# Designs tried in a protein design run: designed miniproteins, single chains, continued (5). Part 10

Each design is a single chain, and the fold is of that chain. pLDDT is the mean over its residues in the fold that is shown.

## One batch from the design tools (miniprotein)

Design m16319
Fold by ESMFold2-Fast:
Structure m16319 (fold): chain A 110 residues (1-110)
Amino acid sequence: PLSKEQQNQLKQLISQIKSILNDLINNDYSPEEVEKKYEEIQKLLDQIKEILDKSGVEPSVLVKLYFLIIAADSSVYLGVKLWETNPELAKKELQAAIDTIDAIEELALQ
């Protein structure tokens, strides 16, 4: 199981990612700004992975969490790539990333 310190760190990182994603969904940033925010999200996802790797989480649950992290990154990546050509689908992909981040929190805090 995660320590209280690890749980608090995880919640803080998740909150930061969701804040960036909601900011992207609600504002019309330039493609360059969107790519910059994606780099920030990737760094935060890497920090989540580092916390999980040092956790006492069951190995089968860790594998599921890794797949969810990959899925979240993939959804953000698609949102970035579609930003100019299909902004409606781009924002839908960013919303899917938020839903996946919520699933990471739920599974990690069991």
Scores: mean pLDDT 91

Design m16320
Fold by ESMFold2-Fast:
Structure m16320 (fold): chain A 85 residues (1-85)
Amino acid sequence: MSPEELIRRLEELIKRARELKDRAEKLGDDETKKRASEIEKALGEAREILEEGRTDEFSPEGAENGLKLAEEELKELEKRIEELE
C-alpha cells in the first residue's frame, strides 16, 4: 500500500471513530465511547508519524496490520451500537 493510501485509510478510520464516539455518547454507552476514543488517539499518532516522514521507523507491513486491527475493532463497536439502536 502506498503512503498516500495509508494516510487516506487512517483519515477514514479516524472519522469513523469520531462518529462512533458521538453515537455512543448519545446512547450513554461509556465503554464504547472510551474504546472509540482510544482508537482515534492511536490512529492519530500513527498519522503523525507518517506525516513527519520517519521512513526509517516506518514498516508498511506493520502499519497495514495495525489498520486491519483498528478496522475490525471499529466494526465490532459499530455492530454493538447498531444493536442498541
Scores: mean pLDDT 77

Design m16321
Fold by ESMFold2-Fast:
Structure m16321 (fold): chain A 120 residues (1-120)
Amino acid sequence: MEEVDELFEKLKKLAEERLSQIEAAVTANDRDRALELAHQLYNEIRKLINEITQKIYSLLTPEQKKKVEEIFNKAREEIDKLYDELVEAFRDNAPPDEIVELVRKIVEVALKTLEEIKSI
């Protein structure tokens, strides 16, 4: 599963880079830019999780595919909920630390999901 490990590291690097950019934008009171960066991170996380699933899917048994789909659906629901909370935080002009914390939570769910998929 070396390709999965590479995608995990890519997500971690992307998340750290985007988190830093979002924090800088929010601190500069550039809420539109911060929201744009958050949306980009959300889309990139979903894309990377999908790429991992596609890469391993042909190598999985039907039972392993069901397990991956269950993990994936759970992660999507959690990430979607956190992203909705993040969008609401931007609308409510929440402090930079609150916005950054929500972004960190989205990243943590994504990384945990990748680790769970990697264990299959």
Scores: mean pLDDT 81

Design m16322
Fold by ESMFold2-Fast:
Structure m16322 (fold): chain A 77 residues (1-77)
Amino acid sequence: DEEELLKLIEKIYKKAEEALKELEKDPNNKKARFEFEVELGMMGIVVGIAKLLGAEEAYKYGREKIDELQARLKALE
């Protein structure tokens, strides 16, 4: 069910964004960095599954969220 995949992507995104906001406040926060990396990895897995299932909207949404999070992380350098 694509709707369930979208909800899962949203849940993972919220967790990743929470961790990223902690990194934006303190870039040396190793716990926040670890949590961010874990959630980003989980997002990649779910987006890969969406692609395999032909869930085009979930795949597109998840890719956009990954690209956003990656760009924000790079901006901290």
Scores: mean pLDDT 87

Design m16323
Fold by ESMFold2-Fast:
Structure m16323 (fold): chain A 64 residues (1-64)
Amino acid sequence: MDREQLIELLMEKGGASRENAENAANAIIAAGLSADQAAELVKEYIDKGLSAGDAATYALAKAA
């Protein structure tokens, strides 16, 4: 999965704006997660009922 696919996941399933999705994707990748690892974690949290912002925050916490 590339960065654009992670952005689309955050927008389409998480309900984030493109700007917020891009900022979240950049932050997660900068924290040391690959786009594939980030997408898997974000998808898991969204599937559990979390918003895109909350899913991104939990993925970042998992990277730390």
Scores: mean pLDDT 73

Design m16324
Fold by ESMFold2-Fast:
Structure m16324 (fold): chain A 82 residues (1-82)
Amino acid sequence: EAAELIERLEAHTAGLIAKIREVAPDATEAVEALREAGRAAAEYIRAKAAGDEAAAAEARAKAEEYQARATALIREALAALE
């Protein structure tokens, strides 16, 4: 069910955010990018459940973009700690 997948995704995202905040409390941009990636992934799941392929494609593209941005920002934040 889409709701169960979204719940699992939200729990996983919250766990990642908590770990990032523990290591890099000032990594606000990385946290926001990760939240946006999670939101877009949830939109993708909802769109697929509704049979809206156009909305699903748009949400997937956004999820991939925000995931890439979050990864880059996390690497930058971790590098700053070294």
Scores: mean pLDDT 76

Design m16325
Fold by ESMFold2-Fast:
Structure m16325 (fold): chain A 84 residues (1-84)
Amino acid sequence: SVEEYFKETMPIVLRQVGNLLLQAQQAVAAGDLASAQAHIDQAIAIAEQFLADLKALNAPEEYIKMAEGMIELVREQGAEILAQ
């Protein structure tokens, strides 16, 4: 079901995104802004792919809204990391 897919996939996506944002923070601390940007871009791409997959499955609006909220949060956190 779409609900099972969401429940199984959302934690995996959150872990992947979290790991990439951590790598971006480490890159900024090392002065490697290009690597930091690449990690942030990859985190956004993973979140956007999850949203696209949910839309392809005709997921309920509440799941779509949660995925959209995750993308916004990732973009905000990425901007904060780069502003350090």
Scores: mean pLDDT 90

Design m16326
Fold by ESMFold2-Fast:
Parts: structure tokens; C-alpha cells; sequence
Structure m16326 (fold): chain A 76 residues (1-76)
């Protein structure tokens, strides 16, 4: 299930960032984005889009930790 895999990857990203493992967090964030995009492409639109606020929050935390400008909300 792409939605469940996206949620699992998102929680791993969040945990990695909280632990100071920013590069690991970015890898899991990319995995979560990829699964969410697959779910969106498969017609699970509302479920995939419901993940965007949490994906954006983790993305913003990673961007701050890396000292870069915040990226816009993810597009699926």
C-alpha cells in the first residue's frame, strides 16, 4: 500500500531529523514523496493530498537544518 509506505517513510524521516540525522531524514522524505506521488497517480487523490502538510513540515525542518531557503509545498 503506497499510502502506508508513504506514512512509514514520513515517520522515519521525522524521527531521523529529530535525532539530528538530517541526511537520513532527507532520504526518507524523498521516499515518502515518491510513495505519495504514486498513490496520487493511482487515483488515491484525497489520501495522498492529506499527507502534504506533514511532508511540507518535515521538508521545512530539513531546509532549516541545511541552512537553505524553504521550498514550497510538495506537488504530487
Amino acid sequence: DDIEKAREALEKARSAVKAGNVDEGEKYLQEALDYAARAFAAGRTEEALSLVPELWEVQAEIDRAKGRAPRPAPLL
Scores: mean pLDDT 84

Design m16327
Fold by ESMFold2-Fast:
Structure m16327 (fold): chain A 63 residues (1-63)
Amino acid sequence: SEAEKLIQQGREQGKAIVDDGMARADELDKQSGVAGSTAGMKALSDGVDVEVEARLKAKELEE
């Protein structure tokens, strides 16, 4: 279904965002030692939220 395509696209985008955020956090961590780690955790959380939101929206459209 179209919902499955939307989920796959959302998952891939979410993972790409997490990967970019983690790479940026690593650079910041080398400079500050703390702020980078916090930024990395936030990036992971944001990516997961995007994936979850995409799945919930797709399910609601199927109902």
Scores: mean pLDDT 68

Design m16328
Fold by ESMFold2-Fast:
Structure m16328 (fold): chain A 81 residues (1-81)
Amino acid sequence: GLEQALEDARRLAENPREAVEEMEAAGYSREEIIRMAEEMARAVRELAERAIAAGADPEVARATAEAAEEAARAIIEVARE
């Protein structure tokens, strides 16, 4: 749900380098990590849009989408180093 996605996105944004290092240790390439970050941001944005349509609080939905975009941006920046 939105609440879990928001919390997960915020944790990812706080530790993007650790997240990238763990994914590399799991066998993902930096290019795959970038794609996964982009897909995550898109999926959360779509989730937020659907949640608003279903009567969810637009403020919470927007905060969740924004947190996911921030997390994706941070991960992509580390993966591009």
Scores: mean pLDDT 83

Design m16329
Fold by ESMFold2-Fast:
Structure m16329 (fold): chain A 60 residues (1-60)
Amino acid sequence: MIKDEDFKGLSLEELKELVVNQPNIILAFQYISYILNKGYITEEQALEIQKLVYERFKDF
């Protein structure tokens, strides 16, 4: 389960790293949706993180 304590107080760079380092693309997108819905990032930042996730998982 995704917990607020896993990313509350993290910088944008730390949030990007956390999301990109998820073990699969589905979980990475679940993290993006969660942090966006909680207001930790903007929609523009979410799109940037999505691009990083696609780059990491391009071989899927």
Scores: mean pLDDT 75

Design m16330
Fold by ESMFold2-Fast:
Structure m16330 (fold): chain A 66 residues (1-66)
Amino acid sequence: MPMPVFSAEEAPLVRAIAVAVLEDPEASRSEIVERAAERTGASRERARRLLDTLVDAGVLPEPPEP
């Protein structure tokens, strides 16, 4: 199965997304994206794309919609 490949530059954002999901599995997609973006200084758009990629690859569970 295809797995996402992330650069070392994106590693902090990937970690922030994973931590946000693990800390609050009931958090909506928007909440996870916002927390990860704020923690890393990345854009919400970039955080959203990475979250979607991780969910699609089966690495993270799909967050509930708001």
Scores: mean pLDDT 72

Design m16331
Fold by ESMFold2-Fast:
Structure m16331 (fold): chain A 100 residues (1-100)
Amino acid sequence: SEEIEITIEELKLVGESIIKAIASPNNSKEEIIEAVEAASKKWIEYFLSKGEPEAAKKVEEATKKIIEVIKDESLSDEEKIEKVKKIFEELIKEIEKILS
């Protein structure tokens, strides 16, 4: 229970960091994508090390969706933030179900 709660809070902080990066006018699209990919790799490796391949798969799927949103030139930064927030909310719910 406590380990799950800590994991979920750390994932929320990662989501907030990515949203903040998108909101910053000085960050390039490439820099944001690199940060997302780096965070994704660490979390995938973490869940695999814990014997949770389904959780690792959910992180990989969410990462692909987030990168697609960041690359979508038809979306404003505000729309990108809204979509990324929803992707993280769904990721957290799915991981909570898997770890419970």
Scores: mean pLDDT 86

Design m16332
Fold by ESMFold2-Fast:
Structure m16332 (fold): chain A 89 residues (1-89)
Amino acid sequence: KKYSEAVKRAVIAGLKAIGRDDLVPQAAEILGMSEEEVASVPDPAKVYPEAVLTDDLSAQTVIQKQLKDPSLTTEEVKEARRIISFEIK
């Protein structure tokens, strides 16, 4: 409950986008996600994998489109990036 569902999905989508599927189970445990919830996150477009974790607006837009969630804000994408960078190692 500390993280919104949009942030949780953005973290999983971000890890998949950068090709770090090996970190997805650790992320799911940290975020309190079930295996079914993780599987429901669609595969992100891998056209800009390095940009997914930057402050580049285009990378944030890719995450928003991939999750098909119009409520996902720029701040939630930034929070997802913070979780990937500092809480998932």
Scores: mean pLDDT 63

Design m16333
Fold by ESMFold2-Fast:
Structure m16333 (fold): chain A 75 residues (1-75)
Amino acid sequence: SEVARLRQEIVELAKEAFKALEKNDPEGLKKVIERLQEVRERARALGHDELVATIDDLIAFIEKLLKEKKPYKKP
């Protein structure tokens, strides 16, 4: 149940990242990274090293997308 809970949270954060991408919302993507880092710390503390690696890959992918995006013009 613990692993299932962590996996569900990662899935929800991935959905939120996708929604932020659809809205062209770099601040939303940064918030997803922040939440993923929190989930990563919990997974690491519980010894779920494979989930930590998965989260690290997802964070790196989102960070790459943020770097490739045109600078966000604040309204």
Scores: mean pLDDT 78

Design m16334
Fold by ESMFold2-Fast:
Structure m16334 (fold): chain A 74 residues (1-74)
Amino acid sequence: DEEKREQEKIIEQVKLLIEQGQLESALNVARMLLLQGKYDTAAKVSEMVLEAAEREGNKELAEEAKKILEEAKK
């Protein structure tokens, strides 16, 4: 299933971005996925960024991640 392979690659990319402290870049991946209608993957990426942002105390980024997550769950 090509969609599953793409999702796995995106999740691995997001993990690397988070490990590098590139949370804004990881959140932009979620935004792009939402624009493409890939709601399930956008939700997963947004949850990952939200958890990382909350751990770092970045309230602004956490709020943006939560908004994208809410849009992805609609």
Scores: mean pLDDT 83

Design m16335
Fold by ESMFold2-Fast:
Structure m16335 (fold): chain A 60 residues (1-60)
Amino acid sequence: SMSERRAAAAQQVVARAEALKEKYGETPIVQVISEDGVWTATFRTLGENPEEEVVRIDTN
């Protein structure tokens, strides 16, 4: 169902943020934008050399 797919997408975003926190030692800044059922999750790491990762998740 749509709610199950959205729950899975939310879990994927949380898991990726936790993995980045473990790797870099600090929680990244996370922004999620939903457009037509597609989530664009942007993760920005903190520190001297900030990195950006973009993940797209289709919940349709």
Scores: mean pLDDT 84

Design m16336
Fold by ESMFold2-Fast:
Structure m16336 (fold): chain A 76 residues (1-76)
Amino acid sequence: MEKKLKELEEALKASKNAKEAIEAARSFGEVTDVTTLTSNGRTVVSIGLEIDGQPVSATVVLDANGKTVSASVTPL
C-alpha cells in the first residue's frame, strides 16, 4: 500500500491542472468524491478514492500557472 500511495503523490505533483490530478487519482483507484476550491490564485483539489479496498484522501494545491505547489496522500 505505501508504495502505491507514494506513486500517487508523485503523479499528483506532476499534474498541471485539476483535470490531470483527478485523472491521475482515477488511474490508481475508484474516485468517490472530488471537491475544488479556488482562493488567492490557488486551486485546492480534494479527492476521495479507494485503492485496493483502502479509503484514501488526496489533496493537491495548484498555482495560477498550473504548477503543483503541494500534494499529500493520506489513508483513512
Scores: mean pLDDT 80

Design m16337
Fold by ESMFold2-Fast:
Structure m16337 (fold): chain A 75 residues (1-75)
Amino acid sequence: SMAALEREVATYFGMYRREHGLSVRMSPEALRALAEWLAGQPEGTAALPPAFERLMAHVGDAPEITAADVREVLG
């Protein structure tokens, strides 16, 4: 389900933030957009760490990742 994918994305992003000492947050709309993108990935959740790296490179020092950021980087 999409709700399950959103929960997985949130869990993996939380782990990624803790591992890298980051305070950046993801908007609910960005979380949804990333979950929708993830549904199309053949690797499943293994696609998330490299996607987070690309998103962080794109947003730089921004306090929040938006749905527009997700679409530009991953869409």
Scores: mean pLDDT 88

Design m16338
Fold by ESMFold2-Fast:
Structure m16338 (fold): chain A 68 residues (1-68)
Amino acid sequence: YEELLEELRKVLREAANSTGDEMKKLIDRAEKLIAELEEKVKDDFNGQVELALYQIGLAVLKKVAEKE
């Protein structure tokens, strides 16, 4: 699942450097990647911790996107 984590890291970084509709599109993509990764990290504590940090980052990005 490391390739999916790498894609998630890239998408979150791109979202943080974007605004408006592009940011919202990247947020939607990150949500889908996180949902898929939740199933993959079920037996990996370190993966669960890393994913939780990305979920927090995504929540912040969503709040920024709603406020414009």
Scores: mean pLDDT 80

Design m16339
Fold by ESMFold2-Fast:
Structure m16339 (fold): chain A 61 residues (1-61)
Amino acid sequence: AVEVPEGWTVLSEAETMATIHGEQVRVRYLTLRGPDGSLQLVMVVERADGTRTVHRALIRE
């Protein structure tokens, strides 16, 4: 599941299919803006069995 921290706003979301370790997975991207003006990319990787992994990265604009 995707968690949005308190004070963060969802600016955009997108979904795509990707190949990771030779396996086709669904990847969902969220761009979040923080109260301090920082941007964060949240990547959710969903496998065919329903397993979800969440990754977060700071983005400089």
Scores: mean pLDDT 74

Design m16340
Fold by ESMFold2-Fast:
Structure m16340 (fold): chain A 79 residues (1-79)
Amino acid sequence: MEEEIRELVGRLLEKARELVSLIKGEPSKEVIDLVNEADRLARQAGEAVRQGRYEEAIKLLEQAGRLLEQAIEIAKKEL
């Protein structure tokens, strides 16, 4: 469980770095909204980890990862 959470956090950081590398100017509102929602889910996952609710944390991190992937796809289309 700790290893799974560490891997998911690593994946989120990789996706965030990819997204930043794609942005040449001000990101669209849609990209900003997706990033903000992913951040909200990641913060909720941190709270779930603090409470020992690892299954909930994994689901929240996976959802955050999906939102970042959507933001990357949109950013690629805008370039």
Scores: mean pLDDT 82

Design m16341
Fold by ESMFold2-Fast:
Structure m16341 (fold): chain A 68 residues (1-68)
Amino acid sequence: GSLAEGVARIAELARRHPEATVAEIGRELGVSGEEAAAVVQAATGDSSITVETTGREVLERLEAAGLV
């Protein structure tokens, strides 16, 4: 899928589970945590995103980037 589709799916899960990590969100989407983290990094330009970053923190970074 497109980067925008990946971001939308991650954002939806992050809103439902703000305390879930990127690794857990990736698992729910059927991808590795590293792949999920790479999608958020590519979309935001923020390399501080890791597999341990929470859904809440992902949403804050996506909002700062104007993506949600």
Scores: mean pLDDT 87

Design m16342
Fold by ESMFold2-Fast:
Structure m16342 (fold): chain A 62 residues (1-62)
Amino acid sequence: SAEDAQKATDELVALVEKDPNMSDEEIREKAEELGQKYGLSPVEKKFALSAALTKKMQLLNE
């Protein structure tokens, strides 16, 4: 559902905020884990991953 996709995205972004130095590979692994937990489609996982990688870039440029 859209609600589950948003929860997964928020949880992944929160993990990145906790550790902005987490590697892109680790973020992808966490996106896959959360995708399975929340039952995300491949497209929804891709959007969650993109949001998390964008957040990482923003935090590292501060």
Scores: mean pLDDT 84

Design m16343
Fold by ESMFold2-Fast:
Structure m16343 (fold): chain A 100 residues (1-100)
Amino acid sequence: MKKKRKEELLEKLKEKFGEEVAELAEEVIRLAEELGLDLDKVLETLEKMIEELEPEELKERLEEARLQLRLALLVREGDYEGALALVPGPEAREALEAHR
């Protein structure tokens, strides 16, 4: 919906934090759109994080957001096995892989 605002945000991220952070933010926005979240609020939240957080903190927050959004999408789709495979816990992931 807000293509110009999204594009400007991603360009700022590339300039300040590099390509990897911009790619993480783009994936977070895409997952939020798939979940039907208010894109305007998502973009506002990201803009605030860019202003308030240091590069390392921003990257960590985006990685957490990506994981949470992926988990929410998988749960919404009824893919509980896929959701459990993404949880941080090598033992839990290994157990799921063994029972495939």
Scores: mean pLDDT 73

Design m16344
Fold by ESMFold2-Fast:
Structure m16344 (fold): chain A 84 residues (1-84)
Amino acid sequence: MDELVAALLAGLTDPDPAVRLAALETLRALLEEDPEATLEMVLSNPALAAAIEAATSDPDPAVARLALEILVSLGMLLIERGVK
């Protein structure tokens, strides 16, 4: 988990938009496979949460769109967890 978080953070902060997009695609795949574990990973790593939030303002529109999609999905999961 820690090694994965470090890799995702490095990818999200890479100067190449293709690398940033790949990091977000990895996060989306993790959300599709295990949404609960992915939410816990983001909640446990505020630097990762901040990097995803910053990516919503990325100059690459594909990166910005995917980052926003991920944040919306995480927010919806957090609301559901709060009700349970």
Scores: mean pLDDT 82

Design m16345
Fold by ESMFold2-Fast:
Structure m16345 (fold): chain A 98 residues (1-98)
Amino acid sequence: STREALLAKIEPYLMRALMAAQAALAGEMSLEQAKEDVLGSIDRIKDIVLSSDLPPEVKEKVLSVLDQGKKDIENAKSAEELLKAVLNLIQKLVDAIL
């Protein structure tokens, strides 16, 4: 389906975001570097969604979830908060697309 194909296309960027948050939690990456990597992945996901053939109402919902996710990521004050924000974004994106 179009929705499953979209999820498959964004999955590598979701995994990159998750790995960056986990690296920050492990002390292998600074919080600011991890945030930049996560935000870059979200921007790439946004581009993919904007170029998709999703129904307009679903596309708007998904873009709204991405915009809120960016705010949650930017507002994260610790690696634990960043990981929580990334996990919450992944769950909400899957729910919005499917």
Scores: mean pLDDT 90

Design m16346
Fold by ESMFold2-Fast:
Parts: C-alpha cells; sequence; structure tokens
Structure m16346 (fold): chain A 90 residues (1-90)
C-alpha cells in the first residue's frame, strides 16, 4: 500500500519539520515582495492564535479561508504547496 509506505517515510518528525520550514521561508519571501500576501499570512496567524484562545471555530475557519483565497490569487503555487503539506500532516 503506497499510502502506508509514504506515511512511514513522511512520519519522520525531522523531514516534516524541514517541509514546514521550507514552506515558511517561501511564504516569508512572498510576503516581503507583496504586502497583500504578508497581510493574508498575518491574518492566518492571528486566526490560529484566536483558535488556541478558545475562539469560535466557524468564524476562525472563514477568516482562514478568506486569507488562503487571497494567497491563491496572488501566489497559486504556494497555496497548492500549503494544501499538500497540510495533507501530509493528517
Amino acid sequence: DLALYNRAILSDPDFLRELRDELKKKLEEAGSKNPEVKKAIDEIEKAREEFLNGGDPEEIRKKIEEAVKEIEKLEPELAKEMDEVSKLLE
């Protein structure tokens, strides 16, 4: 089963951390080039902080979805990479 094999390889915490660090660097670089991308990234980070502090999940989800759509319009390849990394962490 290819999915089980990929899970075993990609469940290495070091490899998953490296993937997240690379994505974070790409997002920071995109944000430094486009203030609108940086604003969308900042909104996602604030929404996550609000969730950790017991905020409304539906409200937070909408904020994240709107920010992700903004990134997708400006940097569609980064949006795809974000989705792929999220699926690997499931």
Scores: mean pLDDT 65

Design m16347
Fold by ESMFold2-Fast:
Structure m16347 (fold): chain A 108 residues (1-108)
Amino acid sequence: MATKTKTFTFKLPKSAKKAEIVVLKRSPDGGPWENATTDPRIKIVDLETGEVLDTSSKRIEIEKSGTLTFQVTVTSDEDTVYQLLVFALDENGNVIQVDGDTLEVKAP
């Protein structure tokens, strides 16, 4: 098993009222992205509050705007690429921006 931690920073547009977070994963050699948000080996900490986010849903809802800073820790027993996707939503729940960044785990 290999564990990797990375800090992600996302700046939401001024018109955003909330955000939704999804964690995707795939093999480094390609293939489709799959939703891994509920994987118990994934831990997301909001670095502004120090709180661990609830990953019991396939999407995590965050009722804040501005700059979001998360520490993401993933553990895998195989080579895996993770992507953290952040959807910025307006007051009516419409997606107005999508941003993302990746984290790669290489097994020992």
Scores: mean pLDDT 84

Design m16348
Fold by ESMFold2-Fast:
Structure m16348 (fold): chain A 56 residues (1-56)
Amino acid sequence: AVDYDKVRQLAKAGDVAGLVNLIQQASPEEKEAILAYIYTLDLSEADKEALKAALE
């Protein structure tokens, strides 16, 4: 199960490292759902790019 409350809190705080850690603990199916959810949040473009780079 995905903790979307924690995802939202980390995204709001701009905690890219925390988001990366959370996503890496998720199943492959959950990773895409979490990323899609994050992109609906008010996250800066720089933080979105950093998140994508860290997950590659």
Scores: mean pLDDT 76

Design m16349
Fold by ESMFold2-Fast:
Formats: C-alpha cells, sequence, structure tokens
Structure m16349 (fold): chain A 96 residues (1-96)
C-alpha cells in the first residue's frame, strides 16, 4: 500500500531531521557536523541506516575522541528512533 511507503518515508525524514539538528548543534566540530549531515543525506536518500552509520563511522575516524563520543550518542539515538518509528508504522499497517 502507498500508505506504508509514505509512512517509512516519513520515518526517514524524521530521522534525517534529527541528525541535521545534531549537526547544527555540533557546528563548532566540523568533523562531527559533516559526518552527521552525510548520515542524514544517506537516510533521506533511502539508503539503509546500517550504510549511513558506516559512512558516519568512516568520517569520524578523523575526529577527536570528544567529537567521536558526541557523534556516537547522536547516531545511537537516531538508530533507536528509526527502529521505534519503523516498528510502529509496520504494526499499524499490519493491523489495517
Amino acid sequence: QAALDAGIAAVRDEVARYLEQKAEEFKDDPVASEALRKGAELVRAGHSFARAKAEVDELMKKGSPEAQEKTKKAVDEASRLYDERERAVLGAFLRA
């Protein structure tokens, strides 16, 4: 159903916006900010969250330990949000 596709697209947009917001909060850490923006771009483009996370992790190799810790927390929260919202959308679709 088109409703399921729209629901999953909305989840991807919500997660991408969360990562973009965190990138703005970390604007003084260019490595963390750029990594989170790239993660958001990949999620919004429909790539798997696992791929988005792998790209963020690769970019963060150049970051300080502090930048890596902040970015890890943001990505972990984004992953939790994605899983929670996707499960809710799938559950609602299956009950329809």
Scores: mean pLDDT 81

Design m16350
Fold by ESMFold2-Fast:
Structure m16350 (fold): chain A 76 residues (1-76)
Amino acid sequence: SDAPATPELEILRELRAANPKGSKEDLVEYVARVAGMSEEEVEKLKEVLTNPDEEKRKELAEELEEEMRRKLAERA
């Protein structure tokens, strides 16, 4: 496929499906703990999950995915 996988966001989606009643903050903590995300990435992820604006959440999620893809390419 043309686009690389973003395992941190994929884990978040799985955790959300498993815990639909869980808080957004709990999901961020789980992702950070499991995936070893940086503090800046965790902060962006919190904004993606907690921001009331759907447009803003989409933009932040896109930025985070792009940033993580870039990091994976640099480390490959």
Scores: mean pLDDT 61

Design m16351
Fold by ESMFold2-Fast:
Structure m16351 (fold): chain A 110 residues (1-110)
Amino acid sequence: EREEALKKTEELVKQAEEQMDKGVNLLKTEGSKSVDQTIQYIRGSGMLLAGAHLLSGDTKLAQQSIELADKYSEELRKNKKDSKKMIEIAEKARKELKEMGDKAVELARS
């Protein structure tokens, strides 16, 4: 079952990365018009990463994944008038959520 837990963690992390890629690409193609949809993708990514951390039994890292997604969602809402700043925020969200995913996979391997 250790191998199945790792595989499920990797699947959730991959889905989280796909959600972030969709969110960032929407901001690059549609601009401020898509910000609410981008926020949904960021939050979806955070929830998938929380699920991955819960599979390893780490409720604190699961909560931190949600809080990180909420932080960047709020920053996007505050910067709706600045397309360049929104893209910078979304790229930071993608990077930090990827780091949370990498940590989930590392913990599942140990």
Scores: mean pLDDT 87

Design m16352
Fold by ESMFold2-Fast:
Structure m16352 (fold): chain A 119 residues (1-119)
Amino acid sequence: HMTERQRRLLEKLEEVALEIAKASNDPLIRDFIERILYATWLGLQFDLTVEQLKKLLEKVLEDFIAEARARGVSDETLKKIEEIGKVLIDLAVRLYNATSDEEIDKAVEEALKKLKEII
């Protein structure tokens, strides 16, 4: 049921997320990235609005941080995951709203730049 626009959003988000997963070497960061990608795919499958998709991804981030904190994960690692999550959620929203290839490319470039500074 995904449109070409939704497929392009997922493809570009996945490219950015996987680049960061490879660079981090942290299994917790990889698990978080997989959850964000799955939630994005699910939201697109159900034709969520950009507002609904953003809220879904924000809840996934909040739930992941709460669970990791309860397991005794360090504040440093939790902060890193929160920052990665915020960048990926912003990227998903920007890709959803993009009307040109130039807007897509700029969103991806800016997200990768920010994520490389976090890891």
Scores: mean pLDDT 87

Design m16353
Fold by ESMFold2-Fast:
Structure m16353 (fold): chain A 63 residues (1-63)
Amino acid sequence: MMEEIKKKAEEAKKKMKEILAKSDTIPEEEQRKLGPAIALASGADAPEMSPETLERLKKLTEE
C-alpha cells in the first residue's frame, strides 16, 4: 500500500516538474494539491494515511 502511495507522490512530483518546465510558476490550485503529496513522498514512512490523503494523491496523478 505505502509503495503505491509513494509512486503516486513521485508521479505528482514529475508532473509538477513538467509544469515548471513549461512555465515559471505552478498554479496555486495545482501547488495546493501537490504540496501534501510531496510532503508524503518525503516522509511517507508513516504506516497509516487517511483515505482523503490517498484520494488526493490518486487524483493528482490521474488528472
Scores: mean pLDDT 56

